Designed miniproteins, single chains, continued (4). Designs and how they scored, part 58

Each design is a single chain, and the fold is of that chain. pLDDT is the mean over its residues in the fold that is shown.

## One batch from the design tools (miniprotein)

Design m13992
Fold by ESMFold2-Fast:
Structure m13992 (fold): chain A 65 residues (1-65)
Amino acid sequence: MMSPLEQEILAYFAGKPELVLRLQRRLRLPEDGRLGPETVDRILTALAVRDEPLTLERVVALAEA
């Protein structure tokens, strides 16, 4: 089951494949422009490995950088 944070990330990026692609590129994930539960899990795992805050605000900042 997705956490509230995962649901917020999915909602924010809904209909914004360009931001999803930027985020995937920034975190060195596969660049397919698709955001599903598996992609969100990969994003949060990448942030944790980099010792980055696990927040919507940080995910958005990385996508918009």
Scores: mean pLDDT 78

Design m13993
Fold by ESMFold2-Fast:
Structure m13993 (fold): chain A 98 residues (1-98)
Amino acid sequence: SEEIKKLKEEIRKIVVKTTADSLRLIGLGFLIEIGLEEEAEEELEVLEKEGLVDKEKLKKMDKEEQLEYLLKKQKEIIKKADEEIKKLEEQIKELKEK
């Protein structure tokens, strides 16, 4: 019961973080697409510090390549989160069927 609650809280934390990170990558994409260069540069620096993007790599890309890179990064973080959540859900199932 207590272990199941802790695993559910871990799933919740993964969902919240992945949602926030995903929305920030989408937001950076919109800033790039509409040409808000200062706002895009500021957000890019923050996301690089959080390990979500490669700033040096992105600066060498054109606009279309930058948008494709961000979409790929978003898909990667969602896929990784889904895999981690599935492992935690399996642990919960095993604990319930003791």
Scores: mean pLDDT 86

Design m13994
Fold by ESMFold2-Fast:
Structure m13994 (fold): chain A 72 residues (1-72)
Amino acid sequence: SIEEMVKEVVEAAKKGETVEFTGISDEEKEQIIKGLEEAGLVVRKETADLPEGHLVFKPVENSAAVVALEKG
């Protein structure tokens, strides 16, 4: 579920860990990002050389921020 994915990213960010999801639609990407922002995280969107449907959340050290990497 989207709620479980949001929780996984929040917990991973606290540990300084990266999370990758596959098979994610554009609508699901928006829902995950919204859920992270509602959980108090600042989400920065960046593009990377990723396959379609891949979404990677990289923590920002000592920050309530994550980088959301998506196909450019």
Scores: mean pLDDT 83

Design m13995
Fold by ESMFold2-Fast:
Structure m13995 (fold): chain A 65 residues (1-65)
Amino acid sequence: KKGYLILTEAAEKYKEEAIEKFKKATGATEVEVIVVKSNEEGLEKMKELKREHPDALVGGAGKEE
């Protein structure tokens, strides 16, 4: 069960924690991490992934405070 996790560059330092939480929340066994420069870019990437892979698990971690 493959999942895609989108992180902002600012959230990259929390990558391991974000992957663990994503796996626990979604049940994904394989996680591909995509790093983006902004929340806006992350939302666009999420839409692209859902359009190309509608059955894929997609999550994002980029909000800090």
Scores: mean pLDDT 74

Design m13996
Fold by ESMFold2-Fast:
Structure m13996 (fold): chain A 83 residues (1-83)
Amino acid sequence: MTVVTEVVKETSEEDLHRSTNEALALAVRQAAEALRAGADEAVAKGISRTKDGTVVENTVTLRVEDGRPVIVSFSSREWRELE
């Protein structure tokens, strides 16, 4: 049976590439911790926003294999927000 744990991390940096990498790293770390806490599978999202209205969302799915997390899927989405 698959247990889904969703975690969302948000960061705001002017450097989009850097903020996207940080959001992804946080999402992966949180998913891995959920698996270590006993979940069979975890889905995590990282969201980054810039002051120019660009939003990037990274989603990863991790599963335990031999006691360690393995990435089984990855997706990225980008859009613009106007204020």
Scores: mean pLDDT 67

Design m13997
Fold by ESMFold2-Fast:
Structure m13997 (fold): chain A 94 residues (1-94)
Amino acid sequence: SEIERLEREAARVIAELEATDDPARRAELIARLVELAERLVALEGGTMSEEERFTLRAQLETAAEITLMRKQGASEEEIRAFLERRKAEYEAAL
C-alpha cells in the first residue's frame, strides 16, 4: 500500500538521521520526515495543522539533539536541563 511505502521511506530517513552528525543534513532529514507525515495524514483524508507540524518538528529536533548530546558525552543532568529548556520554548511558541 502507499502507507507501507511511506513507512518504509520514513524508516530509511530515520536511519540516515541517526547516522549523521551534520546539523544541515539533520535539518533536511527532519523536514523530510515532517513532509512524509503530512502525506500520511492526507491519505487518511486529513490535514496537519501548523501546531501539529510544529510539535512533530520539535519532537524530532529534540530526539536528534539528545542523541548527539549522548554521543558527545553529555551527562543525564545536562540532558534533563536541555529537555526543561525545550519544554519552555515549546510552551512559549504555542
Scores: mean pLDDT 83

Design m13998
Fold by ESMFold2-Fast:
Structure m13998 (fold): chain A 102 residues (1-102)
Amino acid sequence: SLAEQVRKSGPEGEKLVDYLEQASLAAFQLRLDEAVRYMELAKQYLEEIKKTASEKDAKLAEELYKKTVDDILALLDTLAQGASPEEQERLRRGRERIRRAA
């Protein structure tokens, strides 16, 4: 999988995957503040990978990061369907924070 390739690229890749998995789990559990924090940590490792890794490994890491952001945003959009107006507004704010962190 893409995540396995990134994880095998080195310690920074392992941490990137771990934080992206934690962000996805937090988003699924509607722990939106934690999801944003894990995305910010993941982005720090992505930036380090882009500076230190091969072009190929940096590209794979960036693709995984972008895919995870898209998956989380799609999840929040799905959860907003059928939610109350108040819950939709909370999800909209969380979505915007995740988009900005990315």
Scores: mean pLDDT 87

Design m13999
Fold by ESMFold2-Fast:
Structure m13999 (fold): chain A 80 residues (1-80)
Amino acid sequence: IIDNIDTLINDSPTWSVSQGISQAQNVSNQLRNNGYNNASSGIDTLIRRAQQLQSTDPDMAHYYVQRGLRLGSSLVKQES
C-alpha cells in the first residue's frame, strides 16, 4: 500500500481536482490505518485546502492535491 504512493504522485497530473481529492483521501486513510499518522495528517491538511479552492481556483486546488501526496510520501519515508 505505502510503497505505491510514488506511483500515484506520477499519475496525479492527469487527474481532475475531484479525482485527485478522492485519491488523496484514500491514501490518507490507508496511511492512518497503517500507523503513519503524521503523513496522514499532512495529506488531510493540504486536501482540505484543495477542497476550499475547487470552485474559485481549480489550478491551485490541483497544486495542493499534488503537494499533499508528495508530503505524504516524504513523511512515510522519514517514518520508515
Scores: mean pLDDT 78

Design m14000
Fold by ESMFold2-Fast:
Structure m14000 (fold): chain A 74 residues (1-74)
Amino acid sequence: SSLEQFEKNTERYSEISFIQMTQLQNSSKSISEVIALNDQLKADAAKNRDELGKEYDELQENSRANGSSLTGTS
């Protein structure tokens, strides 16, 4: 029984090692996907930032002028 238990224990550790290696490979692929998505989001954010920057500047100018209508859509 002692030798049989040792044999089963060895097989179990081998299987656990295989599962851990598979998870590491999957994590590597997941990181690559996250990087690609992050690059895409940065590109989209740059477009929105330009529009928000213009609106923010107009709002600041209007506030600073205390309603003098120095900037805005005619």
Scores: mean pLDDT 67

Design m14001
Fold by ESMFold2-Fast:
Structure m14001 (fold): chain A 64 residues (1-64)
Amino acid sequence: MLEEIRRKAIEIAKSYGLSDEEAEKIAEQAVEYAQMLIKQGFSVETAERLALLLAELLALEKKL
C-alpha cells in the first residue's frame, strides 16, 4: 500500500514536469503523511487519497 502511494505520487510529480529528484522528495512527503494519518486511525483508503492530494498540491506549488 505505501509503495503504491509512493509510485502514484512520483507519477503525479512527473506529470507536472518535475525532475526525478523533486518527484522522489514529494513521494517521500506523501508516504510520511499517509503513515501519520494511518497512525491517527484513518483508513488506508482515506490516507492514500489525502496523501495523493498533498502530492498534487506540492507539485503545483513548485510549478507556480
Scores: mean pLDDT 84

Design m14002
Fold by ESMFold2-Fast:
Structure m14002 (fold): chain A 65 residues (1-65)
Amino acid sequence: VQVISNQVYAVVGIYNKGNGLNLNQGTLQTVAGKVMSLFSVEDIENLLQDVPQLVKVIEQILATL
């Protein structure tokens, strides 16, 4: 569970750096936490295998902040 959470956080961090968004650590943790709360562990594992789909989820969460 902690490993999966760390992997989601890493993808959010890569997205942040790749798009020059300069989001603080608290915002990155909030986005990762929302992904973890909205999806089951199995769904998150599937999203981690399909990073483009995970990126779309991250973008949708950021749009609601």
Scores: mean pLDDT 75

Design m14003
Fold by ESMFold2-Fast:
Structure m14003 (fold): chain A 110 residues (1-110)
Amino acid sequence: GKEEAIEAGEEAARGGAKAGIGAVKSAPKEQIPTAIGLGLRGIGGGWGAKLEVRRGGSVEEVKRGAEQARDGGVEAGRLGVESGGPGEEEGRRGAEEAERGAREAIEEAE
């Protein structure tokens, strides 16, 4: 329902943040701006989905935010995992949380 969609959007945003932090910790210096951008996309998408549910926005807009959160979080997590090192596990967990939160936000908004 509406409350579950709000919580899922928030989870997606937190997942994106975690994935971005993991990517920044592990990525080569040249890829840090990319890691930051992907993490911010995850955060913004999750918050966007949450805000659209709260304002009674369209399912289409909730899905758009959720998809941005998933894409940003998953790509940031991938960068962290591929880079290895101290951010690998945080990046992986962040990507999983972003994907799960995004999926649940879409399902609960429909």
Scores: mean pLDDT 87

Design m14004
Fold by ESMFold2-Fast:
Structure m14004 (fold): chain A 74 residues (1-74)
Amino acid sequence: MSAAATVALAIAGGARAAGTAEEAGKASQRGSDDAAKNGLLTPEQAKAVADAGKAGKDAEETARRLREVALSLN
């Protein structure tokens, strides 16, 4: 139980850091979307941005699941 409490605290810190990274990612995504609307991005660049966004989502989902498990053990 003590180990679960320590893990929960560590994950809470990680989730906060992930939230900041998510906001930075969204700002970059909006900049890319604006460039695409103005015809500044090639289809290949637009696809790369979309793929990067999906990878970020998968990482966030994993962090969320780990937090739920840690909280359920405490």
Scores: mean pLDDT 57

Design m14005
Fold by ESMFold2-Fast:
Structure m14005 (fold): chain A 61 residues (1-61)
Amino acid sequence: SKERILAEANSLYRTAKLLLFDPEEIEKRLKEIQDLVNAGKYDEARKKIEEFAKELKERLS
């Protein structure tokens, strides 16, 4: 599931770039998720992914 979490994070990263999010903001969010996964904090990493996805959805609305 580590690979799945990182795949979801990278997918959001690509989407955010297409939506003209600040690249530094996107990279910071991705790094936070990667650090959590490397620490074995998978539930916390999933929560960060969902929070980022919500923020992207809100900006599209």
Scores: mean pLDDT 78

Design m14006
Fold by ESMFold2-Fast:
Structure m14006 (fold): chain A 92 residues (1-92)
Amino acid sequence: GPLAPAAQAEAQARMAALEARHASDLERLELAEAGDREVELELELEAVRELIADTRALIERFEESDPATAERLRRQLERLEARLAELEARRA
């Protein structure tokens, strides 16, 4: 059967939170780039790693029951992994 409404609501809420945090992380990266702040860069690295772990857990939850949601999460994961690589390249 379809996913329970509560599970769908949870997935949507978590995706909205991930999208909001991703937007915030991009803004912070731009500010850190302008300010040359190593501490902010390290905090962004930690935040992005947490988002990646959370996104992977959601993909595992939905890959069989809701492939469309899983595919959207996989695209978000790609963006997060690209951002992680960018941040790591800036770390000294």
Scores: mean pLDDT 76

Design m14007
Fold by ESMFold2-Fast:
Structure m14007 (fold): chain A 71 residues (1-71)
Amino acid sequence: HMINKYLEELLKKIEDELRKKISEAAQKAFDVTREMLRKAREAEKQSPEKAREVYREGLEKTFKLIEEAKK
């Protein structure tokens, strides 16, 4: 409950701030991540524990993609 709300707010803050500073290619990566997180939210209604792992893995993957794109 509280954790999911915090993660969603955190993602919005990161996306908004980074979109202002990152190229169009990186912004596209954020769009892909938001889509994956949306799917994870749907899965969470079926299996909350497994969906939590999908959230974490998706966020880590996106962070790596953004870091690589900035290089």
Scores: mean pLDDT 69

Design m14008
Fold by ESMFold2-Fast:
Structure m14008 (fold): chain A 75 residues (1-75)
Amino acid sequence: SSATDNAIKMAEYVEQGKNLEAARNALKALVEWMKQQGAPEEFIQKVEEALNKLLKENPNITVRELMEEFQALKR
C-alpha cells in the first residue's frame, strides 16, 4: 500500500485516541517510506528532527497535520 494510505490509517488512530504514540508511529512509517524512495539521508534526518520537535511541542497534533507539515518541508 502507498505511504498515503498508511498515513490515513495512522490518522484514524490519532483521531480515536489523541495519543502521541500513534503520531510517533506515523513518523516512523514516513521515515521508513522515505528511505525506500531513496531520499537523501540528510533530508530524512532533517524531516525526522523537525517532526519530532513538532510532536514534542504539540502532543495532540493529528497525523493529517503532521503530514501537511511534512509536505511543507518538501518544498
Scores: mean pLDDT 75

Design m14009
Fold by ESMFold2-Fast:
Structure m14009 (fold): chain A 80 residues (1-80)
Amino acid sequence: PISKEELELFKQAIIETAKSLGFKVKEDESPENVFLRLYFERDILGADKIAELAVKEYLKLNPNATDEQVQAVRVTFLIS
C-alpha cells in the first residue's frame, strides 16, 4: 500500500503538472478532478508529455523517490 505521505506528494505533483501545462486550478478543486481533466486532455496534449511532466513535478517534491515510485506516476497517465 502507498503511504499517506507518498499519496499526498503524488496528488500535489498532479496539481503542479496541470499548472505547468497552463491549466487554471481552482483553490478548492480536488486533485482527483485535476487528474481527470489532464486524463481527458491526454489525446490532445500527448499522454507521454503529461506523464513526463508529472514525473518531473513528483521528483521535485520527492527527490529520493525510487524507480518503482517514479514508474507508478508515469504509467498513471499512459494507456495500458
Scores: mean pLDDT 76

Design m14010
Fold by ESMFold2-Fast:
Structure m14010 (fold): chain A 74 residues (1-74)
Amino acid sequence: MNVEEALDLITNGMTVDQVTATLKAAGFTFLTAPQNTSGDQLVEVLTPEGRVLQFTLNFQGDKLAAKSGKELPA
């Protein structure tokens, strides 16, 4: 799964817990998990294929408001 496909799994309005559950269900292992706090958060996951994806997620209150991401070198 590439970074764009991973970002498509999570949608605006999801809580931090829903984002975490969705990515875990997709087979990702958290290197840096999201926290229950507002603002920009850096989240890093390891894919089942051994790729590292880095997401920048913006939460307004407890809800996802914006998302972006990139793949990091292994």
Scores: mean pLDDT 82

Design m14011
Fold by ESMFold2-Fast:
Structure m14011 (fold): chain A 61 residues (1-61)
Amino acid sequence: HMELSPEQRLAIERIAAEIERVGLEYDIEKATSPQELERLRKGLEEVDRRLAEIDAREASM
């Protein structure tokens, strides 16, 4: 079952999402096709939404 505190669990989720965001940002800078850029931009928006949700949950603790 859960081996980490709730705060540590959220911290890990946030770090994972931040890593995803950095990777997407890097890929966006390297993208040369409009189609790829659009897909990456949508991915970045989704990760930003997840980060906002995680931040709100952490603030509520």
Scores: mean pLDDT 81

Design m14012
Fold by ESMFold2-Fast:
Structure m14012 (fold): chain A 65 residues (1-65)
Amino acid sequence: SMDKLKKNAEEAAKEVQKKYPDVEVSVEGTKIIAEAKVDDGASTPEALKKAKEAQKEGEKLVKEK
């Protein structure tokens, strides 16, 4: 059910947020969204890379359950 997929995404988001404290992790429906935290509106390449890594980890956790 959609409810269980959403709960799985929320749990995965918590795990990803714990691993990537410099990344903002949220859930949109059944998808995990990871965004780089920026101080002045400019994302560094490192911050974008971390956000992509967090996104990929979250998607993997949702898909594996």
Scores: mean pLDDT 72

Design m14013
Fold by ESMFold2-Fast:
Structure m14013 (fold): chain A 96 residues (1-96)
Amino acid sequence: MEKVKKAIDAAIEAMRKVLPELSDEDFERVRKAALETAEELIKRNPNLDPRTIVDIAVDTALLEARRLHPNISDEQFEKAREAALEAADKVLEELE
C-alpha cells in the first residue's frame, strides 16, 4: 500500500501543475477519491498489480476533477492524465 500511496500522491502533484484552476480543497477531494479507490481494490483483490491499482485510482481522480470543473477542456484533462501516470510510474519503478 505505501508504494501505491506514494505513486498516487505523485500523480496528484503532477495534476496540480496542469490543472491550476482546481483549488486545494478540490485536490483534497480528488486525492481522497483516488486513495479510497486504491484501498477498496487492494481489499478485494490483494494480488492486483500496483500499476493496475494506480491506473484505476488516477482515472477516478480525473473523473472527480472533471465533475468539480466540467468547463476545463478535454485536452487539458488528457495532459493531466499523462503527467499523472508519468509521475506515478517513476515512483513505482524506484526501489526504496
Scores: mean pLDDT 83

Design m14014
Fold by ESMFold2-Fast:
Structure m14014 (fold): chain A 85 residues (1-85)
Amino acid sequence: SEIEELINKLKKLTDEFIELAKKYGASPYIIDLYKRQANAIIKKLKSDNGEEYKKKAENFIKQVESDIERYKALEERRKLLEQLR
């Protein structure tokens, strides 16, 4: 179902974000905040009113994807700068 796809995508993106955030020294507070937000949205999507939370899940997915892309851009730039030593 569409809800199951959203849950799976949220889990995958949240895990990817956490790994990148840890690698780049993000505070444990920020990591915990994203985990709690993802888990809260997943819980709501699994409820009888899950359809009402699709838009909230989509918005959070877009936010996490943007944050992941920002970390990836930083990683590429740092690797390039190391090679130019």
Scores: mean pLDDT 84

Design m14015
Fold by ESMFold2-Fast:
Parts: sequence; structure tokens; C-alpha cells
Structure m14015 (fold): chain A 73 residues (1-73)
Amino acid sequence: MAAVEAEIARLLAEARAALEAGDADAAIAHLERAAALAKSALPAVAAELGLDPADVAAALDAHVAGLVAAIRA
């Protein structure tokens, strides 16, 4: 878990750096990769928190889609 969280944090930091540099495509690629990695850890995280993994996955997908749309705008 902790290793996956560290990798997600690294990818999000890279996405932010790319966005600050004006590289929207790189920022989106890093966000999509972070989201894919988060989804792979989702069943374990949901189980630890007592949440439905499907609900958590849907919330993550909606949030990432909103961020991607904002970057592309």
C-alpha cells in the first residue's frame, strides 16, 4: 500500500510540474497513469476503510475526468 501511495504521489507531482511548464499532454498522461495505479490498489483501500470498492472507483473516475476536462479546456 505505502509503496503504491508513494508512486501515486510522485506521478501527481510530475503532473503538476508538467502543468506548470505548460505541457498539458504530459500532465494528462501522468494523471491517467496515477488514476490507473490508484484503481489497482482500490479494493485493498476500500476494504481497510469499510467502503464499497465500486463506489470509490466511480468517485475516482469522475474526479479524474473532471481534472482532464479542465486541463484540456
Scores: mean pLDDT 76

Design m14016
Fold by ESMFold2-Fast:
Formats: structure tokens, sequence, C-alpha cells
Structure m14016 (fold): chain A 56 residues (1-56)
């Protein structure tokens, strides 16, 4: 979990996300991982990051 959180935070910051956006992404991904499993949460987080990258 910590490695996933750190990875997502770093990737979001690299894309220019605000600290509030980074925190929401990490918190949301952790909550989803607890309910649906890490793999499903990672897929959703990767999709959000790809959409942010495409907008820039």
Amino acid sequence: MQELADELAARARALGASEAEVQRLVDGTIALAQQLGVEAARQMADRELAELEAER
C-alpha cells in the first residue's frame, strides 16, 4: 500500500496536479483497494493519471 501511494503521488505531482488533487487520488485509491483489491484500484488510478496526462 505505501509503495502504491508513493508511486501515485509522485506521478500525479509530475503531471502538475495540486497537493489537494494528489491527496484525493491517493485516499480514493487506498479506499478502493480496501474494498475491491489493489489491482482494481491501481487500474482506476492509472486511468485517471492517463486522462490528466492527455489533457496537458
Scores: mean pLDDT 78

Design m14017
Fold by ESMFold2-Fast:
Structure m14017 (fold): chain A 112 residues (1-112)
Amino acid sequence: SKEEMEEFLKQARIIGPLHVDAYLEEPSEEEKARIRAIVLKLAEIIRESEDPELRREAARLIAEIARKLGDRVSEVIGDVREEIVEPLEEALKDEDPRVVEAAREALEAIEE
């Protein structure tokens, strides 16, 4: 539901970067799985939400997480790359230019 997506985004904006920090400090399969689950749910919001603000925030947060992971992005999300990239590529065709820009930034961060 929209309310569940809004609550998830509110929490993910805080806990997403924190899980990246934890992983970068002490790499673990548990932290990797948490980051992966968050990014997959953000990609789902981009695909399924009718609200352009939720799609924009989800794409922006993927970009933030990917940039924060830096050279380790492939290590963390490589196995689910296609599930994340496909919704972002579709978002490049979005009617809202802010969603298009956020998706472009996220794709750039993942592909580096």
Scores: mean pLDDT 89

Design m14018
Fold by ESMFold2-Fast:
Structure m14018 (fold): chain A 94 residues (1-94)
Amino acid sequence: VSREELEREVAAALMRMAVSIAIQIARRAGASEEALARVREAGDRAAEALLAGDLEAARRAIEELAAALEAAGLPEEAEFVRRVGELLIKRLEE
Protein backbone atom coordinates (compact mmCIF):
# COMPACT_ATOMS: atom_id res chain seq x y z
CA VAL A 1 0.00 0.00 0.00
CA SER A 2 1.38 3.42 -0.97
CA ARG A 3 1.98 6.15 1.63
CA GLU A 4 -0.45 8.42 -0.25
CA GLU A 5 -3.20 5.75 -0.09
CA LEU A 6 -2.65 5.34 3.67
CA GLU A 7 -2.77 9.13 4.20
CA ARG A 8 -6.13 9.31 2.34
CA GLU A 9 -7.52 6.38 4.42
CA VAL A 10 -6.42 8.09 7.66
CA ALA A 11 -7.89 11.45 6.56
CA ALA A 12 -11.24 9.81 5.72
CA ALA A 13 -11.30 7.97 9.08
CA LEU A 14 -10.51 11.16 11.03
CA MET A 15 -13.23 13.07 9.17
CA ARG A 16 -15.76 10.30 9.97
CA MET A 17 -14.77 10.54 13.67
CA ALA A 18 -15.22 14.35 13.65
CA VAL A 19 -18.65 13.97 11.99
CA SER A 20 -19.69 11.31 14.53
CA ILE A 21 -18.74 13.63 17.43
CA ALA A 22 -20.62 16.57 15.82
CA ILE A 23 -23.75 14.39 15.29
CA GLN A 24 -23.70 13.25 18.95
CA ILE A 25 -23.48 16.88 20.13
CA ALA A 26 -26.21 17.98 17.66
CA ARG A 27 -28.57 15.18 18.80
CA ARG A 28 -28.07 16.08 22.48
CA ALA A 29 -28.66 19.75 21.59
CA GLY A 30 -32.08 18.78 20.15
CA ALA A 31 -31.34 18.92 16.41
CA SER A 32 -34.12 17.44 14.23
CA GLU A 33 -33.69 14.07 12.49
CA GLU A 34 -33.82 15.99 9.16
CA ALA A 35 -30.91 18.22 10.29
CA LEU A 36 -28.95 15.16 11.53
CA ALA A 37 -29.52 13.42 8.17
CA ARG A 38 -28.16 16.48 6.29
CA VAL A 39 -25.06 16.54 8.54
CA ARG A 40 -24.56 12.77 8.02
CA GLU A 41 -24.89 13.02 4.21
CA ALA A 42 -22.47 15.98 3.98
CA GLY A 43 -20.04 14.20 6.31
CA ASP A 44 -20.15 11.03 4.19
CA ARG A 45 -19.44 13.10 1.05
CA ALA A 46 -16.47 14.79 2.77
CA ALA A 47 -14.98 11.47 3.90
CA GLU A 48 -15.46 9.87 0.44
CA ALA A 49 -13.87 12.89 -1.29
CA LEU A 50 -10.86 12.73 1.06
CA LEU A 51 -10.54 8.98 0.43
CA ALA A 52 -10.62 9.62 -3.36
CA GLY A 53 -8.07 12.46 -3.07
CA ASP A 54 -10.61 14.89 -4.61
CA LEU A 55 -9.66 17.90 -2.51
CA GLU A 56 -12.01 20.32 -4.30
CA ALA A 57 -15.00 18.03 -3.66
CA ALA A 58 -13.77 17.66 -0.05
CA ARG A 59 -13.69 21.46 0.47
CA ARG A 60 -17.25 21.78 -0.90
CA ALA A 61 -18.54 18.89 1.25
CA ILE A 62 -16.85 20.29 4.39
CA GLU A 63 -18.50 23.70 3.79
CA GLU A 64 -21.88 21.95 3.26
CA LEU A 65 -21.31 20.03 6.52
CA ALA A 66 -20.42 23.25 8.40
CA ALA A 67 -23.49 25.04 6.95
CA ALA A 68 -25.75 22.15 8.07
CA LEU A 69 -24.32 22.38 11.61
CA GLU A 70 -24.75 26.18 11.67
CA ALA A 71 -28.37 25.77 10.51
CA ALA A 72 -28.87 23.34 13.44
CA GLY A 73 -27.63 26.06 15.87
CA LEU A 74 -24.14 24.56 16.36
CA PRO A 75 -21.61 27.20 15.19
CA GLU A 76 -18.81 25.81 17.42
CA GLU A 77 -19.23 22.33 15.89
CA ALA A 78 -19.29 23.92 12.40
CA GLU A 79 -15.94 25.63 13.15
CA PHE A 80 -14.58 22.34 14.55
CA VAL A 81 -15.32 20.39 11.33
CA ARG A 82 -13.93 23.25 9.19
CA ARG A 83 -10.64 23.21 11.16
CA VAL A 84 -10.36 19.41 11.00
CA GLY A 85 -11.13 19.48 7.26
CA GLU A 86 -8.57 22.23 6.55
CA LEU A 87 -5.84 20.31 8.43
CA LEU A 88 -6.63 17.04 6.59
CA ILE A 89 -6.70 18.74 3.16
CA LYS A 90 -3.41 20.56 3.88
CA ARG A 91 -1.77 17.26 4.88
CA LEU A 92 -2.94 15.58 1.65
CA GLU A 93 -1.65 18.55 -0.45
CA GLU A 94 1.87 18.13 1.04
Scores: mean pLDDT 85

Design m14019
Fold by ESMFold2-Fast:
Structure m14019 (fold): chain A 85 residues (1-85)
Amino acid sequence: SAALEALRARVAALYAERRAELERVAAALEAGRATAEDAAVVRRLAEELAAILAEYAAESPEAAAMLERLPEVLAADLAVLEAAA
């Protein structure tokens, strides 16, 4: 669908814009040196992703499902970062 293609493009663009920050977070996780700054990057990405998903939720069941699951995914990611601190 046009809505799903637009959603995919918006999400891909967000991840491309955040690539350097995400690569830094991944490196910190690998080193076992995750910080509060790394957690802040993950929280900001989740907030930006939630805003995009909310724009498409009425027209895309996939967007609605992802938006519903996002708080649980964020909590899991933050727990992994906390364990690596």
Scores: mean pLDDT 85

Design m14020
Fold by ESMFold2-Fast:
Structure m14020 (fold): chain A 106 residues (1-106)
Amino acid sequence: SAKEAALAALDRAIAALKELIALPGAPPILVKAAKNAIELVEKAKKLLEEGKLKEAIKLLEEAEGILEIVKAVLNVVKELSPELKALIDRALAALREAIKAIKELI
């Protein structure tokens, strides 16, 4: 059940990142960052299945870092609307929940 909860949290993170890509008029830098983050989450999912929990956490922290950087860039260039910020924050929360769920397996 704990491993199933971690896998479900990873799937929720992928879903939240896919919502960023699906946004009409999403900034290209955000789409690229979200695609890179999805690849890292999918690799983390495989590592979790292999029992490589610390390596999985490292990839999820890297995905979180990528989204934090793009959020900061969009804020500086004044392209971070409140609605876009909320969706990015939702994806970040999903990544953090996945990290927490995997840490509970260690």
Scores: mean pLDDT 89

Design m14021
Fold by ESMFold2-Fast:
Structure m14021 (fold): chain A 80 residues (1-80)
Amino acid sequence: KKVTLILPNGREVTVELTDDDTVTDLGEKIAAADPAAEPVAIILKELETLNPELAKKLLAEIKANEKVDLAELAVKLSLE
């Protein structure tokens, strides 16, 4: 499934996600699409380690939508 993400740096990237992709895999795909977004990939890897439940919720919301503001979604999920 193709999803368009608005990154914290304001850039848009389109990534192909499978049902088997983790938040770390998502981060790697984002960094591959835009190398300037490597800090986002690092944050996503750390999120999976520190809060795997929040990471799963983030990934599920991204997969459920066609376009997602990643910073806005991360803030929303951190309040839940």
Scores: mean pLDDT 75

Design m14022
Fold by ESMFold2-Fast:
Structure m14022 (fold): chain A 101 residues (1-101)
Amino acid sequence: SALSELVDKGKKILEIFKENLKKVAPADIAARVDAILDELEAGLEANKDNPVEMAKLLDEAIARLSEVEATVPASDIETLSLLGVLQIYLAAMKHTLEKLS
């Protein structure tokens, strides 16, 4: 289904974000994001046939990533840029799921 394909592609993109953050972000920031994305990936897999619950999980992940972003110094442009793009990607995925609901 389009919904299952969206989740599978999304999980692959989240793994790329995790790898890139490990290269540029401070270790503690990278670890926090890794934990948030691991929980999100597990939740999306468990709820593949439930777009409403997946949208809630994405909303919670965005909120948690925003909290992490708030702790990053303004001078760390690379980390802030990656966190910003990740949040935009998750918001786009949520919007797509809401249209499929």
Scores: mean pLDDT 89

Design m14023
Fold by ESMFold2-Fast:
Structure m14023 (fold): chain A 93 residues (1-93)
Amino acid sequence: SMEKLKKVLLTEEVAESFVQSLLELYEKNNGDMEKAKENTKILTKAMVEYHGVETVKEFYEKAREVAEKLPPEQKAKVLPLIEAGLEVVKENE
């Protein structure tokens, strides 16, 4: 069922929910981008351990595509968090 879990994770709906969660993470940190990036990196390490690097990379690439469609103000908040997650992915390749 790893293949089934991967298919669910790589849906646009899950990517959209994740992008929304990153926006909420930024707001919960009172706009502290460095804390939000640190939290995103911790989350991404857990995702890599559970799903594997390749699946998490594909997920983040899909989340980036979703984030690029956001209004400029929200995009500026979430893209740095996605890039922080992708740094963790690269370090685990």
Scores: mean pLDDT 82

Design m14024
Fold by ESMFold2-Fast:
Order: C-alpha cells, then structure tokens, then sequence
Structure m14024 (fold): chain A 84 residues (1-84)
C-alpha cells in the first residue's frame, strides 16, 4: 500500500493519513487482535461493544448479524439526516 493509498482512505474516512498508516503497519506486522480493535475503533468511531458485534458477525453469530444490520441502518439514517 502506498502513501497515496493511505491519503485516499484517510480523506474518505475523515481521519488523519497517519492513523490509516498506523492501522496498516499494525496489520502487516501481525499485531494483536486488541491492538487492531483499538486502531479500527479510532478510525471508524466505534465503541468496544460495536467492535464486539462486528467480530461476532464475522464469526457467523446470527444475533450479532441482526444487531449489526440494525446498527448499520441507524448509521446510514444518521448520515442521511446530516446531509438533509
């Protein structure tokens, strides 16, 4: 991943380019699950509870998938409300 790729992602997510670079470097070096959760929480503005839902969703937990879909719908509605 190039410096320009980091800048593009940072602009898309509304965060500093160095935060995206830090996330990539942690992932590449095989950082712990806890370190990756912390950096992704900062990037996406997610709480520990929201990160737990995403992890359970990825593991195929149906209740977590339902909760995750409801949360994504709420985030999408909030984003639309800010644009309207």
Amino acid sequence: MTDEDFAEQAERLGVDKEVIREAYELDERGASEEELRAIYGRIYGLSDAELDELDAWARGDEAAQAAGRARLAALAAAREARRA
Scores: mean pLDDT 67

Design m14025
Fold by ESMFold2-Fast:
Structure m14025 (fold): chain A 81 residues (1-81)
Amino acid sequence: VPSDEQLRASLETFIATFGMDAAKAMLRTEAELAIKQYNASEEERKEIEELLERIERATTVEEFIDAALELYRFLQKLKAK
């Protein structure tokens, strides 16, 4: 499992290559797949959607990465069940 530092570097590289809107779309797709694959509860789904909303509203790379790292940590916790 990648560290937060490795995830940050990967996200920065992705944004530099494809742009922030593409990165936001990628994270939404990954989160939706995780919700389906791990049978996320209503509460877990709500928390994921709140994180995706924060990601969508991010206007700077730093805001985006901070929210994205929280989402990845939440998804790791979901997968660990």
Scores: mean pLDDT 81

Design m14026
Fold by ESMFold2-Fast:
Structure m14026 (fold): chain A 62 residues (1-62)
Amino acid sequence: MKATISFTDGKVVKAEVESIEELKELVKKLKAEDGDIVILTKEDGSVEIYEVKDGELVKLPS
């Protein structure tokens, strides 16, 4: 899966992850803050958008 992490300070990080658990650990390692957005593109081409809230990834409605 391909992840794009967009930080509130304007920084953008692109990474490849194999699971949601790896994505959560990556977000934690990067010290993402509340309001940061994560766009996840799955192998089937589907896109999920998450917002960082209290250190957690909260899936936004499509």
Scores: mean pLDDT 80

